Designed miniproteins, single chains, continued (4). Designs and how they scored, part 50

Each design is a single chain, and the fold is of that chain. pLDDT is the mean over its residues in the fold that is shown.

## One batch from the design tools (miniprotein)

Design m13721
Fold by ESMFold2-Fast:
Structure m13721 (fold): chain A 85 residues (1-85)
Amino acid sequence: SSEIKEQEKRSVELAEKNRKETTLEEHLEIGREVVEREVRKIPEVEPFAPEMLESSRRLGENLFEETSEGVGEISRAVGNTSLSK
């Protein structure tokens, strides 16, 4: 059981290093592509305006920011918690 958690910690560290090397531009591009794909899945509606696409994109950005903050909150909570060596 503990072995699985250590494996996950290692995977998280690798993901964190990859994230640091990934530029903000790539993050935004990935988010934009995800939003575009989500919008394409939605059935065609008569009043489809570019503003709706932009609203979905902004919603995705807000969710991404909240998710990032949530992960940061968890990391901070873990960091504040004294862990046995």
Scores: mean pLDDT 58

Design m13722
Fold by ESMFold2-Fast:
Structure m13722 (fold): chain A 95 residues (1-95)
Amino acid sequence: SLTLEQLRFQADYLLQEMINAFREAVEKGLSLEEIRAKLDEIISRAKDPKVREVLQTAADAALEAFEKDPNDVQGAIDAAYEAYRKKLEELEKEL
């Protein structure tokens, strides 16, 4: 298993890739399904299941927020960061 520092490093790197991909996909007017597919591709690059779990939690929060208010892109990004932080803190307590 990854150390906590290694997990944070990998998750932070891929989270930034996901946030950038989400923003670009929304700017291009992609559908919710197309955005989900792009985020799933980035999540699949994580080999550690705990990293995938944290990123999936962030992606799900962003997509749920975006579906409820598609004009508030920053709100969706903020939801992703909040979910990411909360899930990471939960996993840190289990390690």
Scores: mean pLDDT 86

Design m13723
Fold by ESMFold2-Fast:
Structure m13723 (fold): chain A 92 residues (1-92)
Amino acid sequence: MKELEERARELIRELLEKNENGELTEEDEREFVERMKELILERAGATREQLEEYERARRAGVPYEELSPEQQRIYEALEEYLRMGLEIAAEA
């Protein structure tokens, strides 16, 4: 678990540093999103297909309690990494 958290923190710090320096490109943002999705899936123990199903369910307004266990794990991983990103941004 710590290894995934450290990788996520490193990606967030790199993104923020590039943004602060005015060097952040659209390609950097795209790469960041894709790498973060991979870490979220590893953390949740979920597949790309389950992430797509989660995204569809959320767009359809399905409440958390009606999500599958796999989709709930994806939500929890997203919440964890969002909190981490906010914490790192607050320290910058």
Scores: mean pLDDT 79

Design m13724
Fold by ESMFold2-Fast:
Structure m13724 (fold): chain A 65 residues (1-65)
Amino acid sequence: DITDGVARIAYASFKTALKNAPPTQEDVDTIARTLELLEKQGASPELLKEIQALRDEAEAAVAAA
């Protein structure tokens, strides 16, 4: 529904951003904050897991830089 729709748009946006440029700490923080809001609003666990995977990927890349 609407919450899951927003989660899918957020996922696509973050995925595109991470492919376009190396992630920064600001990107990690933005994904983490969005994940918390979507989780609070009852987004699908499957979508939350996919967004969490993007956060973990971005966090690992920032830690390696």
Scores: mean pLDDT 82

Design m13725
Fold by ESMFold2-Fast:
Structure m13725 (fold): chain A 106 residues (1-106)
Amino acid sequence: MAEEALKLLEQAKKLARQGAKLSKPKSPKSYKYSLQGVKYLDKGIDSVRQGDLDSGIRHVRQSSLYLQRGRDLSRKSGDDKSVDLLDQSMKLLERAAGLLRQAAGR
């Protein structure tokens, strides 16, 4: 459960970083929000690795909010490739959050 969640979070981080980098030329704001999402995702991964599932879940939720903002800004700028990568990252975060909630006793 936690091991599977960590693998999903690491993959989500990779996709979010790629989406952020691609968005930078067309939307510096999308880049900034997406990088904040990655920063919270790093904190979430660290919390989960330390066994602090409640902090992990909260940081993953914050990451999703920032990545959603970045995705919406990338969509507005017509950056379909960045939107796709950020959307894929957010779907992995949703799956990981579900597994973390199960592990934490919900």
Scores: mean pLDDT 88

Design m13726
Fold by ESMFold2-Fast:
Structure m13726 (fold): chain A 77 residues (1-77)
Amino acid sequence: REVMEKLAQDALELGKKYFEKGDYEKAIRYYRVAADLGTPEQRAEAYENLAKAYEKMGKTDEAKKWRDLAEQYRKLA
């Protein structure tokens, strides 16, 4: 389970690297991995970063969905 938390953290860091490069599709892939493997706090961070990536892609409705999920998981952290 500690291994899953570390993998989620690595996925968050890789997602952020791709986001900084403007590769929002790859950033989304890594953020989804982080959300699947992470703790509630890591899931909240992943969902918030997914929202930001979708906003950069002009997908505002998808971004709102991910922000709502991030707020839910912050309550569990």
Scores: mean pLDDT 82

Design m13727
Fold by ESMFold2-Fast:
Structure m13727 (fold): chain A 77 residues (1-77)
Amino acid sequence: SVEEFIKQLEADWKALEAKIAKYGDEWLKRILESARKLGHKFKDWTLEQLREYVEQLKEEAEKLIKELIEEKKKKAK
């Protein structure tokens, strides 16, 4: 459901934020190494490219979550 998807998306971003706050760039380096080992498409990216991509995804996710919450509030009457 849309509600379950929103909750999962919020949980995933909060978990990512907590890891970045706790481990900083070191955590991003570890995820990049893991991606290389698993053959993900971003395995060849630099740490800076990965950081920029994560920042863009976070901003877009925050906008989408906000819009979905606002739409729900308008229809919850």
Scores: mean pLDDT 62

Design m13728
Fold by ESMFold2-Fast:
Structure m13728 (fold): chain A 61 residues (1-61)
Amino acid sequence: MEEAEYFIKALKSKDVDSRVNAVKGLGFIARITGDEKAREAVKEATKDKDEKVRKAAKEEL
């Protein structure tokens, strides 16, 4: 599985820490590779139901 696809799937996890780690991984991928799909996934995570996930997503953008 491609790294970006793995983390995008992890954003659908019910576990908050898994989603936070997925956001950080996607932010790293977007920053290093310029992957627009990874960047859009981080942007969507700014709307997450949990404040910790939203904060992590904003820090990666």
Scores: mean pLDDT 80

Design m13729
Fold by ESMFold2-Fast:
Structure m13729 (fold): chain A 72 residues (1-72)
Amino acid sequence: DAKEAKELAKRILLKELEFNEAKATEEEKKEALEKIDEIAQELVEAGFSAEELLEAERQREAFLAALAAARA
């Protein structure tokens, strides 16, 4: 389901943005959200499945979470 894959891709990309939110201005965040929607659509059109996107992001999220915990 392309719609579900796009929604998942946007959700994953938003989490990446949230990990850097302290450095971003409100204007930069708004522009990033618009670009995230565009990128998510391109990923789905390129044939990435929701499962492939979820697994790749799960690995990256685990790394970022460990990094954040180590810095706290």
Scores: mean pLDDT 65

Design m13730
Fold by ESMFold2-Fast:
Structure m13730 (fold): chain A 82 residues (1-82)
Amino acid sequence: AEAEAEKILKEGIEKITKEVGELLYSRGAPSLEVGEKYGKDTVLGIEKGEFEPVTPGGKALVEKAREKGKEVFEKAAKVKEA
């Protein structure tokens, strides 16, 4: 159960990171890679409580990542309990 929960969490974070990266790229990030890197840092920072959004765009990005992260963490938690 724990190994499956970790797999779901990892795959979910990777998916959110990609989606957030694509969103940043569409909003004028210099490259998709830069967007994906920032997206990953945003998702991980939110979970660790370390990331604080400083711009309106950053706040919207954090909210989107938070919604998607919540779904992934809930799914992982259910698998861990099973």
Scores: mean pLDDT 62

Design m13731
Fold by ESMFold2-Fast:
Structure m13731 (fold): chain A 83 residues (1-83)
Amino acid sequence: LSEKLLKEIEIGVLTIAAAVYDRIAERFEKRGDKEKAIESYENALKFYEQALKLAREAGLSPEVIENLQKAIEDAKKKIEELK
């Protein structure tokens, strides 16, 4: 595998991990478990931020960068709303 391909795979894995935590957080919100929802959104945020950093370093498309930025903003907003 090329170094570039490995970095793209890493970004993909981080983005999937973040999306999984977002989905877990939404389930906790629906159950009224604010504490666990916040924790899951904070985990999603960490993975999205790491993916964004790598995406910028790898020079990925503006669309990918914008999608990650939006996901970060959405996660931050959810954490703020639940506090």
Scores: mean pLDDT 87

Design m13732
Fold by ESMFold2-Fast:
Structure m13732 (fold): chain A 83 residues (1-83)
Amino acid sequence: DEVEKLREEYRRLLMESVEYSVKAIGYASLSTSYKNIIKKNPNAPQSVIDKYQESLEKTREYNERSNELDEEAERLRREVKEL
């Protein structure tokens, strides 16, 4: 019963880690698009610059969260070899 609960938590952590990884990829793609716009137009509107910075920040934030969840899942796996 406790082992089953740990297996469910392990799967949840892995799924959440993947979800955050996918979100990070999305924002990384977005940041590349905004970077290219800024590179072509040095006078790009502040709104474009703001979205570029936001995309960079979100990419980092979601990658960090994905890694934290993956590390937590690995800790559970080590504690419960039957996962």
Scores: mean pLDDT 86

Design m13733
Fold by ESMFold2-Fast:
Structure m13733 (fold): chain A 65 residues (1-65)
Amino acid sequence: SAEAEALFARGEELFAQKRYAEAINAYGRSLTLDPDNRRTAALASLALYHLTGDERARAAAERLL
């Protein structure tokens, strides 16, 4: 949906600014509207990796991309 795409774009903008917690929120809202979007799930996982350093989140992002 256009709303899910707008939320994804906002997440990418926040990610580029290294605002990872806010990026995760935007990606999460996008996934609520489009739960099967692998790209949004991958970038949410990558943002989580950057926020927490959890290698499992990085591995999840790599599997989804």
Scores: mean pLDDT 88

Design m13734
Fold by ESMFold2-Fast:
Structure m13734 (fold): chain A 63 residues (1-63)
Amino acid sequence: SMMEQWREEYKKRLEEDVQRMVDELERQGRPDLAREFRRLYETDRDEAVQLLIQVYVELLKAK
């Protein structure tokens, strides 16, 4: 169905966003957070989102 195609595109976009965040965290010298975020995203997406929010707040404060 067209809905299946939409779900695959959505998953692809999410994976691209996850990878961009991982790359940014590694560039900021936080490979520990990058690894934890990736791990959480695979096991508990709600926790991954919460971690992402906390990391984003830390990055904003660290400017």
Scores: mean pLDDT 72

Design m13735
Fold by ESMFold2-Fast:
Structure m13735 (fold): chain A 79 residues (1-79)
Amino acid sequence: KIEELKKELERIIEGARKMVEAGVPLEAARQMAVREAREALKDLGLPEEEIERLTERLAAAQSLEEMERAAKEFVEELE
């Protein structure tokens, strides 16, 4: 369960990184990552409070580095 969540979040963050490297603005890549994370967490059956906690942090991130950190810390808190 946790391992699958970690893989999904890593996939989402790498997708955002590729978008930024292709010239997409960070805000657009961040919005996409927030939407994909919300869907993935819902599919995995996480409580709404946990979904909001991660998506709020992703929405507030000002860099890909901050998004990666938010995802890592979220997974660590669930372990």
Scores: mean pLDDT 82

Design m13736
Fold by ESMFold2-Fast:
Structure m13736 (fold): chain A 88 residues (1-88)
Amino acid sequence: SKLEELRKKLEEIAEEIVKNAVSDPQQVRDLVEKFNEIINEILDLDKSPETRRRIAELVRRTAAEVQRKVAEYQKSIEDLKKKIEELK
């Protein structure tokens, strides 16, 4: 039950990291610290290769979604810079 509760909490924090990736970078830093702490707690309870692979997949998926949102944000900034060039 404790392991299942920690896994649910890890998935919830992953979703919050993705949701806040652009809107609140400071909150994302705090959430990443919590995410890493929960990963360590899970691994202290279950060091199996299966648990490690599931965690690695969640980390990879979360990182990919964050990178996608950051790339979209950077593109929006570039579009604004292009607009400034047009106003010269």
Scores: mean pLDDT 86

Design m13737
Fold by ESMFold2-Fast:
Structure m13737 (fold): chain A 92 residues (1-92)
Amino acid sequence: SEAEEFLAKVPEEKLEELAREIADELASSAKVSPEELGEALRKRLEELGEEIREEAAKLPESQKASADFALAAWERLEPLIRRILEEKYVNK
């Protein structure tokens, strides 16, 4: 797809930078004990993915390309965000 081809041209460093910003925001909003942090962050990441899918589904057909791009971008960002959360905040 055109969205996937466009994302393939985005430098990995820029995707990791964006993923890190999202991970930092998710962690800063999780006000739980260290023992619950991993599960809370996993749940928030899952909820964010659902929100992106729901918002993409609400876009009119005239913006289908934008919806497809958002979904493709999330598929690339989600694993990076998960890795950063585990390495930086969960340490498990």
Scores: mean pLDDT 75

Design m13738
Fold by ESMFold2-Fast:
Structure m13738 (fold): chain A 70 residues (1-70)
Amino acid sequence: SKEEKAEEKMREMLEEAREAIKSLDEFAVQYRINKLMIELRDFMRELGFSEEEINEYIHKFSLEVAKLKA
């Protein structure tokens, strides 16, 4: 389903965020995270999600990234 594809993509993006947090300086991490958020938004739009659903997923992604930095 489109939901399964979105969850899989978010998992991939979180793994990439984890690696960036481990290996890059804080400025480079923030730049990379912003790029990942744009990529996730574009991917979800292509799957036919509404802008409201996309914003909820991006918010969830942002919270999960914050947990990785803790």
Scores: mean pLDDT 86

Design m13739
Fold by ESMFold2-Fast:
Structure m13739 (fold): chain A 81 residues (1-81)
Amino acid sequence: SRADQRNAALEAASQAVAAANAEAKKVTLSPEQQAELRRLRQEIYEVVQRYVADELSEAEFRARLAELLARMRAIIAEAKA
């Protein structure tokens, strides 16, 4: 059902964000990196809210979430270097 597809997409998103947040806790972040991660978390929250409100298709939701998660992971990778 559409509800099952939505729940699966939201659960996958929640797990991916939790994994990125766990990796962020393992590194020392600059104030600038911390500010950018806070901004990305806020954008992820807004994307989730728009998806729940039926303002985004599942494909648009997945694409935007993937972009935001990639940016989040790039900041964490930079902090590890």
Scores: mean pLDDT 87

Design m13740
Fold by ESMFold2-Fast:
Structure m13740 (fold): chain A 50 residues (1-50)
Amino acid sequence: SHMDMLRQQLREQLRQKYAELRQAEAAGAPKEQITQLMQQVGDTGQQLEK
């Protein structure tokens, strides 16, 4: 269904954003970038809950 496809896309985006956050932390990215990635992970996670 259309809703199942959207949910699947959000789950994939969440996984990718979390991986980006981990990589940025490992690479010693600036705190501002880390904070932005954390925000994106949180926002995507909340969209999945709705």
Scores: mean pLDDT 80

Design m13741
Fold by ESMFold2-Fast:
Order: sequence, then C-alpha cells, then structure tokens
Structure m13741 (fold): chain A 93 residues (1-93)
Amino acid sequence: AITLTLTSANVSNNATPVTAELTATGRDAGKVTVALSGDSKYTAPTVIEQADIAAGETVTVTLDRPAMPAGTKLTVVAIASDGASATATLNVV
C-alpha cells in the first residue's frame, strides 16, 4: 500500500511548489506516478512526477505549479505500479 501526505493542505496563491510525502507500507511500491491537476477558478495544467519507493521508505516529491487564484482546489494523485493509489486535496489560499 502507499500513503500520500501533503506537507501542507494549503498553499499560497504565489507560484510555489507543492511538496508531497509518499510512503510504501508492507512491500515495495516500485515506480509511483504523482500527478497534480484540477481547477476551481481556472484550468490547471497537469504536472506529473515519478519516484521509486521501497517498502518502509518515505520519498518526497516536489510538483511545480504556477500562481493560482485563492479558492482554487487541486487534486494530488499517486498511483503505484501495482495499481495501489492515494489521493489528497490541496487548497490555494
């Protein structure tokens, strides 16, 4: 299984990166694909990063994002090679 934790559930409306921590539990997750996408006030680009995660390992992934209006809601999704997934919601304040 994988878990996805955002270092903060809220980010400023400035162009600041989103930092996510991914942890593999029980067994190796292998290659995990992390995507940031969504919109509330505008169309957001999809940003994709990948990381290899071993059992018990926590890996930090940084997703670049442009400046966004306050009130924008984004979704972060992590998908492991075995199909395990985790999702978190990010708010622009």
Scores: mean pLDDT 73

Design m13742
Fold by ESMFold2-Fast:
Structure m13742 (fold): chain A 61 residues (1-61)
Amino acid sequence: AGRYRYEIEVTIKNGKLYSFKETFDASSWDQALQQIRDFIEKAKEEYNGEVVNVVIRTTRL
């Protein structure tokens, strides 16, 4: 009951569209949310673009 799988897809626009996917497991939503935010910010910084879409799928393990 204590673990969830999070699948995140982030789309960054910098003249062109770039899509990034990450999967991780976390024991709490707050922990997952922080990891999700860090992933989005890293993608945004690396491609110097605008975040235009974020999809998060959560599965209970």
Scores: mean pLDDT 80

Design m13743
Fold by ESMFold2-Fast:
Structure m13743 (fold): chain A 65 residues (1-65)
Amino acid sequence: EEIDKLLAELEKLAKDPNATLDQIVEVGTKIMKEAAYKNLTKEEIDEIFRRISEAYREFLKKKNA
């Protein structure tokens, strides 16, 4: 729930042309910290990392276009 909201924020920032890499990294770090405090399965953690990685790739793809 809180992680899902942070992931949605991260995905929104990745699509925002005015967002900085520092903002993306800050939100990504918050998601990882929240995930570390929950009793999540490896599969749930892997899905979170997949979504974070996808957001980073989207951001970098637009910045290098």
Scores: mean pLDDT 77

Design m13744
Fold by ESMFold2-Fast:
Structure m13744 (fold): chain A 119 residues (1-119)
Amino acid sequence: SIEQYTLSDNTVVKYDPSTNTAEIITFDDARNPKKTTVTLSPSTISNWKSTDNSITNSNNNYLNTVMPVGAEVSVEELANAEFPLPMSPTQKSMVATLAISQGKFAGTGRPDAELRTLK
């Protein structure tokens, strides 16, 4: 069965353990929904449910200071970037997915998108 839960920032996650896919729905300041589909392991979603979002939010705010709005990045590039607060791979994936879903960067997670190096 599909598992659904809401994060503290109102992000909605719909996880299907049979396909290992998560549909992540974020809302901008105007309440427009933005949907991102990612493949996650069952252990990853378990960790997301128990993860302290304060760490992910702090590192997401850091991305806003080092990468200008409209920069082209992939989810993979963001997940592999260096952050001021240490994060697990799960937390990095969460930060990357949230940043792309919120439309802060032009790259939108396309494999062929132009990439910018994070500082």
Scores: mean pLDDT 57

Design m13745
Fold by ESMFold2-Fast:
Structure m13745 (fold): chain A 56 residues (1-56)
Amino acid sequence: MAKVTNLSEDTKKRIVEEARELIRKGEKFSDVLARLSKKFGVSRGTVRQVLIEEGL
C-alpha cells in the first residue's frame, strides 16, 4: 500500500506539538485526532499516522 501524505515537514511538526499539548491536558487520543483533523483540514487517519510515526 502506498501511503503518500502531501503534508509538509513543518505541518507534521505542528500537528505533533499540538497533540502533545492536548495529551498533557488529559485529552483522549481519539479526541486529539478529531480536533487536529479539523484544525489542519486532514483526515483523522492522516493525523494518527503522523503521531504514530513521531512516537506518540
Scores: mean pLDDT 76

Design m13746
Fold by ESMFold2-Fast:
Structure m13746 (fold): chain A 85 residues (1-85)
Amino acid sequence: DIEELLKSAKSTLEQFILKLRIALENMLKEGYDEVKPALELFDKALELYKQGKPDIEVSLPVAEALILLRKNNLLDKVIEYMKKL
């Protein structure tokens, strides 16, 4: 469970990725299907983090996801959903 992972998060980067992922899952439930590719990129970032990869390597898929969300005019909406957490 992602909420349990957030409670056990050891770094600010991991917590940030987990909060973004929860926000995107909530958006997906409300019909924002365009967030699916960004969710996959955050899942990849969490996998890299769990493998002990450097923060720069973990941050690359996060940056790609945020750029994708911006291109779809969803970034501001994601921030709104994060603020509701």
Scores: mean pLDDT 78

Design m13747
Fold by ESMFold2-Fast:
Structure m13747 (fold): chain A 89 residues (1-89)
Amino acid sequence: AGELLAEALLKFTRAAILRAQGGDKSVVDQLVNEANELFKKADELDPKLTKEYAPLISGALIRVNALLQAGDFAGARAEAERTAQRIRE
């Protein structure tokens, strides 16, 4: 379940970066849909773990959004990767 949540966070972050760069809407929508399916699968497999990681994921997405608004795409990726690593532990 943790690996699915980590991958979902990374896909959401990739979609957000691509959207911020003016990328293809269909590719952005596909990444968001894939991330949502991973979150759904994680919740079905382990709802307790998903609930426990919800604040960590939410906090990471807030920080990623702030970095994207500043134009720091590398920082946004690094933030998501750090949070994904914490989820995998």
Scores: mean pLDDT 82

Design m13748
Fold by ESMFold2-Fast:
Structure m13748 (fold): chain A 63 residues (1-63)
Amino acid sequence: SEVEEEIENLRRAIRESSEHARRGDWEGMREHRERAEEYKRRLEKLVGEEKAREISRRIDEEV
């Protein structure tokens, strides 16, 4: 589903941001962080702000 696709996009962007941060690549980290914010906005449109926030928190805890 579109919701599942956006969740996976968000998870990937958060993982990439963390990986770049671990390597000291702050530009790469920022780029992936901005992408994560875009996926959060798309997810908010699909499931609403409250559910999108809950999903984002769970992903952050897993990464």
Scores: mean pLDDT 84

Design m13749
Fold by ESMFold2-Fast:
Structure m13749 (fold): chain A 89 residues (1-89)
Amino acid sequence: LSPEQEAEVVGSMARMALSVLTNHPLTEEQLKSMSKDQLEQLKQQYQNLINLLQSYIPLLPARDQPVAQQAIQLAQDEVKLIDKVLKEK
């Protein structure tokens, strides 16, 4: 894919991530019901998403840049909540 095509794909991923994190956020109660291994895997998935979106922000269409920033913020909030729950395990 060209860099422009890759940016369009990542922009679509950011929009989907924002929708999921806004409409179906994992609650502290749901995270507390997960095993330590599940929480560590989930944290890694969110960290991978954050890293991907951050690396592509300068290449994203202008319309998708604020969407990616908001998705990153919500994913970072989920990582902090996972860390809190992990500390109590």
Scores: mean pLDDT 85

Design m13750
Fold by ESMFold2-Fast:
Structure m13750 (fold): chain A 79 residues (1-79)
Amino acid sequence: DAAKQAAKEAAKQLAGQGLEAARAGDYETASRHFRQAAEAAKPVSEEAARLFEEAAEAMGRGDVVTAFELALKAAQILN
């Protein structure tokens, strides 16, 4: 399904932008991008969407390691 593939790619792109923002120390922008990735992932995988939401929450707490682990796990589910 082309629509699901587009949603998957959008979620991965947003998650990538979140990881890039986090590496730059911009945790607020990173958290926002992970929340956007969760929204984009919902039509493809509820599990991936939940993990991106958890990553955004972890990033909001400054728990960068947990946020990276959760975001990468969510991206792997979308493969």
Scores: mean pLDDT 87

Design m13751
Fold by ESMFold2-Fast:
Structure m13751 (fold): chain A 67 residues (1-67)
Amino acid sequence: SEKELIKRIALHDLTTHYGLSEEEAEEVIRLIEAGEVSDEVVEELSRKSGVPAERLRRVLEGIAAAL
């Protein structure tokens, strides 16, 4: 499906360009679909991945808009 394709593209982008692990990227997409992306979640992902929280927020907003 189109939604599944968007999820796979997002997984690839998050791992390849933002340095998240595959497990972290899959959890992020799950949280976006559940509407559970909080500032606390973004900050925790930032600490684990080393990616700045502000950058992650913008990326996650883009993925949410595409789903």
Scores: mean pLDDT 81

Design m13752
Fold by ESMFold2-Fast:
Structure m13752 (fold): chain A 97 residues (1-97)
Amino acid sequence: SELQRRREASLEALREGAEEVKELGKKILKILEENPDEEGIKKAVELAEELARRFDELGREDPEKAVGYEASSGLALMLGSSLKIEGLSEIKKKKEE
């Protein structure tokens, strides 16, 4: 059925996206280990936002997989947002001590 095909395609896209978000996490850890400052956090956030834009592009190119790529984009954006909020907060606390 068409619904089953779209569901399977979206699950495949989400599975692929989850693996790319996992690799993004590894790259972010390396950046923060090498640059444990505001510049490192900004670079890590930029990588997360770039991956999200890539998933949005893939969803536009393949509408049957769009839901899976939209979910993957959301995961990347949540990771970037958490790093920006929590990481900048910790740097601010360290400067105020």
Scores: mean pLDDT 81

Design m13753
Fold by ESMFold2-Fast:
Structure m13753 (fold): chain A 88 residues (1-88)
Amino acid sequence: SRMDQIQQQARDYMDRGDYRQFLRYVRDLIRTSRDNNDYSSGIQRLDDLQQYSVQLGQQNPSQRQQYQGMRNVLRSSSNYMRDVYNSS
């Protein structure tokens, strides 16, 4: 699906440590989830990316702070989506 493709692109940029592109695809995931009225799938994908950021930080200790930053973005994005979903 389109959301699968966006999630995979976010993962690819996380692997590269490309924070700007990572943010772009996280925003695309949020927008696509909203446009499709599929908040549950979007939240699940953001939560999966959060777990991935933890794994990347553990595997790359020298870049742990960068992956913690990505995790914080993903947690905030997931919380935002939950708030919107619960208010709808």
Scores: mean pLDDT 87

Design m13754
Fold by ESMFold2-Fast:
Parts: C-alpha cells; structure tokens; sequence
Structure m13754 (fold): chain A 89 residues (1-89)
C-alpha cells in the first residue's frame, strides 16, 4: 500500500493534520474515485497529465486543480475548511 501511505503522509504534512485524519480523507477520496464514470476518470487523468506537463506553470496547475476539485468533492475548499474545523474538535 505504498501509494496510499505516501499520499497520507504528504496530505498530513501539507494540511498540518494528524495522519489518522488524512487517512480518513484518503479513504473518502478512494470512494469518490471509485464512483466516477469512465469519462470522469479520463477527465481526471487528463487533468493530472496537464498539471504534470505544465512544468510549474501556475495557470495550468490552477485549471487542473479546479477540474480535480469538481470531480473529487473531498478536495473542495469547503471540505478543506471542514477538515480544519473537524481537527479542532
């Protein structure tokens, strides 16, 4: 479970949250990805590829992040705010 562990660690560090909270977020993310249609999965793949090919270009990264947030609601701004609030509890 190499990819999941690495992603949990990165997410926890980036958001300044406990690994357990990040793990729950990753589980929800996996569920959202599994619920995507084949077309939506292709859109996600294309957005990730475009972000990778951008070479750090801010505009392309912001566009890709917008698409990703629309396809994966757990990564939305509202969920990020709720995650921070939930950690405080």
Amino acid sequence: DEGEERFVESLAEALGIPKETAREMVRKLEEEIAALSEEQKKQLEDALQAAGDAGGKEEAILEANRIISELLPVLSLENLEKLIEYQKK
Scores: mean pLDDT 68

Design m13755
Fold by ESMFold2-Fast:
Structure m13755 (fold): chain A 55 residues (1-55)
Amino acid sequence: MPVITVKKGKATLEDGFVTMDEDGILTVTTPNSTAEKEVKAGERIYVPEGELVVE
């Protein structure tokens, strides 16, 4: 199960989509890897079965 962590900025999770409310940084953690991604306001990422964590 992927875990999406908002390190910088704001995001919402609705219907399996993480939508960025402002420019920021997301970390996507899976059992096999961790990847950090710079994202922009309005960017939408499809994350089926994902959890959203805000730090």
Scores: mean pLDDT 76

Design m13756
Fold by ESMFold2-Fast:
Structure m13756 (fold): chain A 69 residues (1-69)
Amino acid sequence: DQALLDEAEKLLGKKVNSLEEALELLEKRIQEIEQAIEKNKDNPAAVAFGKKELEKLKELKERIKKALE
């Protein structure tokens, strides 16, 4: 589904060639953001931004997983 690929590219800031690749990159990005939130837990603005991005990434990940099922 091109719409899922387009959304993944927008959130990841990088071109992806398949839903499987998008899923792998989204999982990597989720881990990076979770680590960044923990590292910056004393910065409320950074934590709020990171949590918002995590929600978007996790929602897209679930949609892609369902599409690959």
Scores: mean pLDDT 82

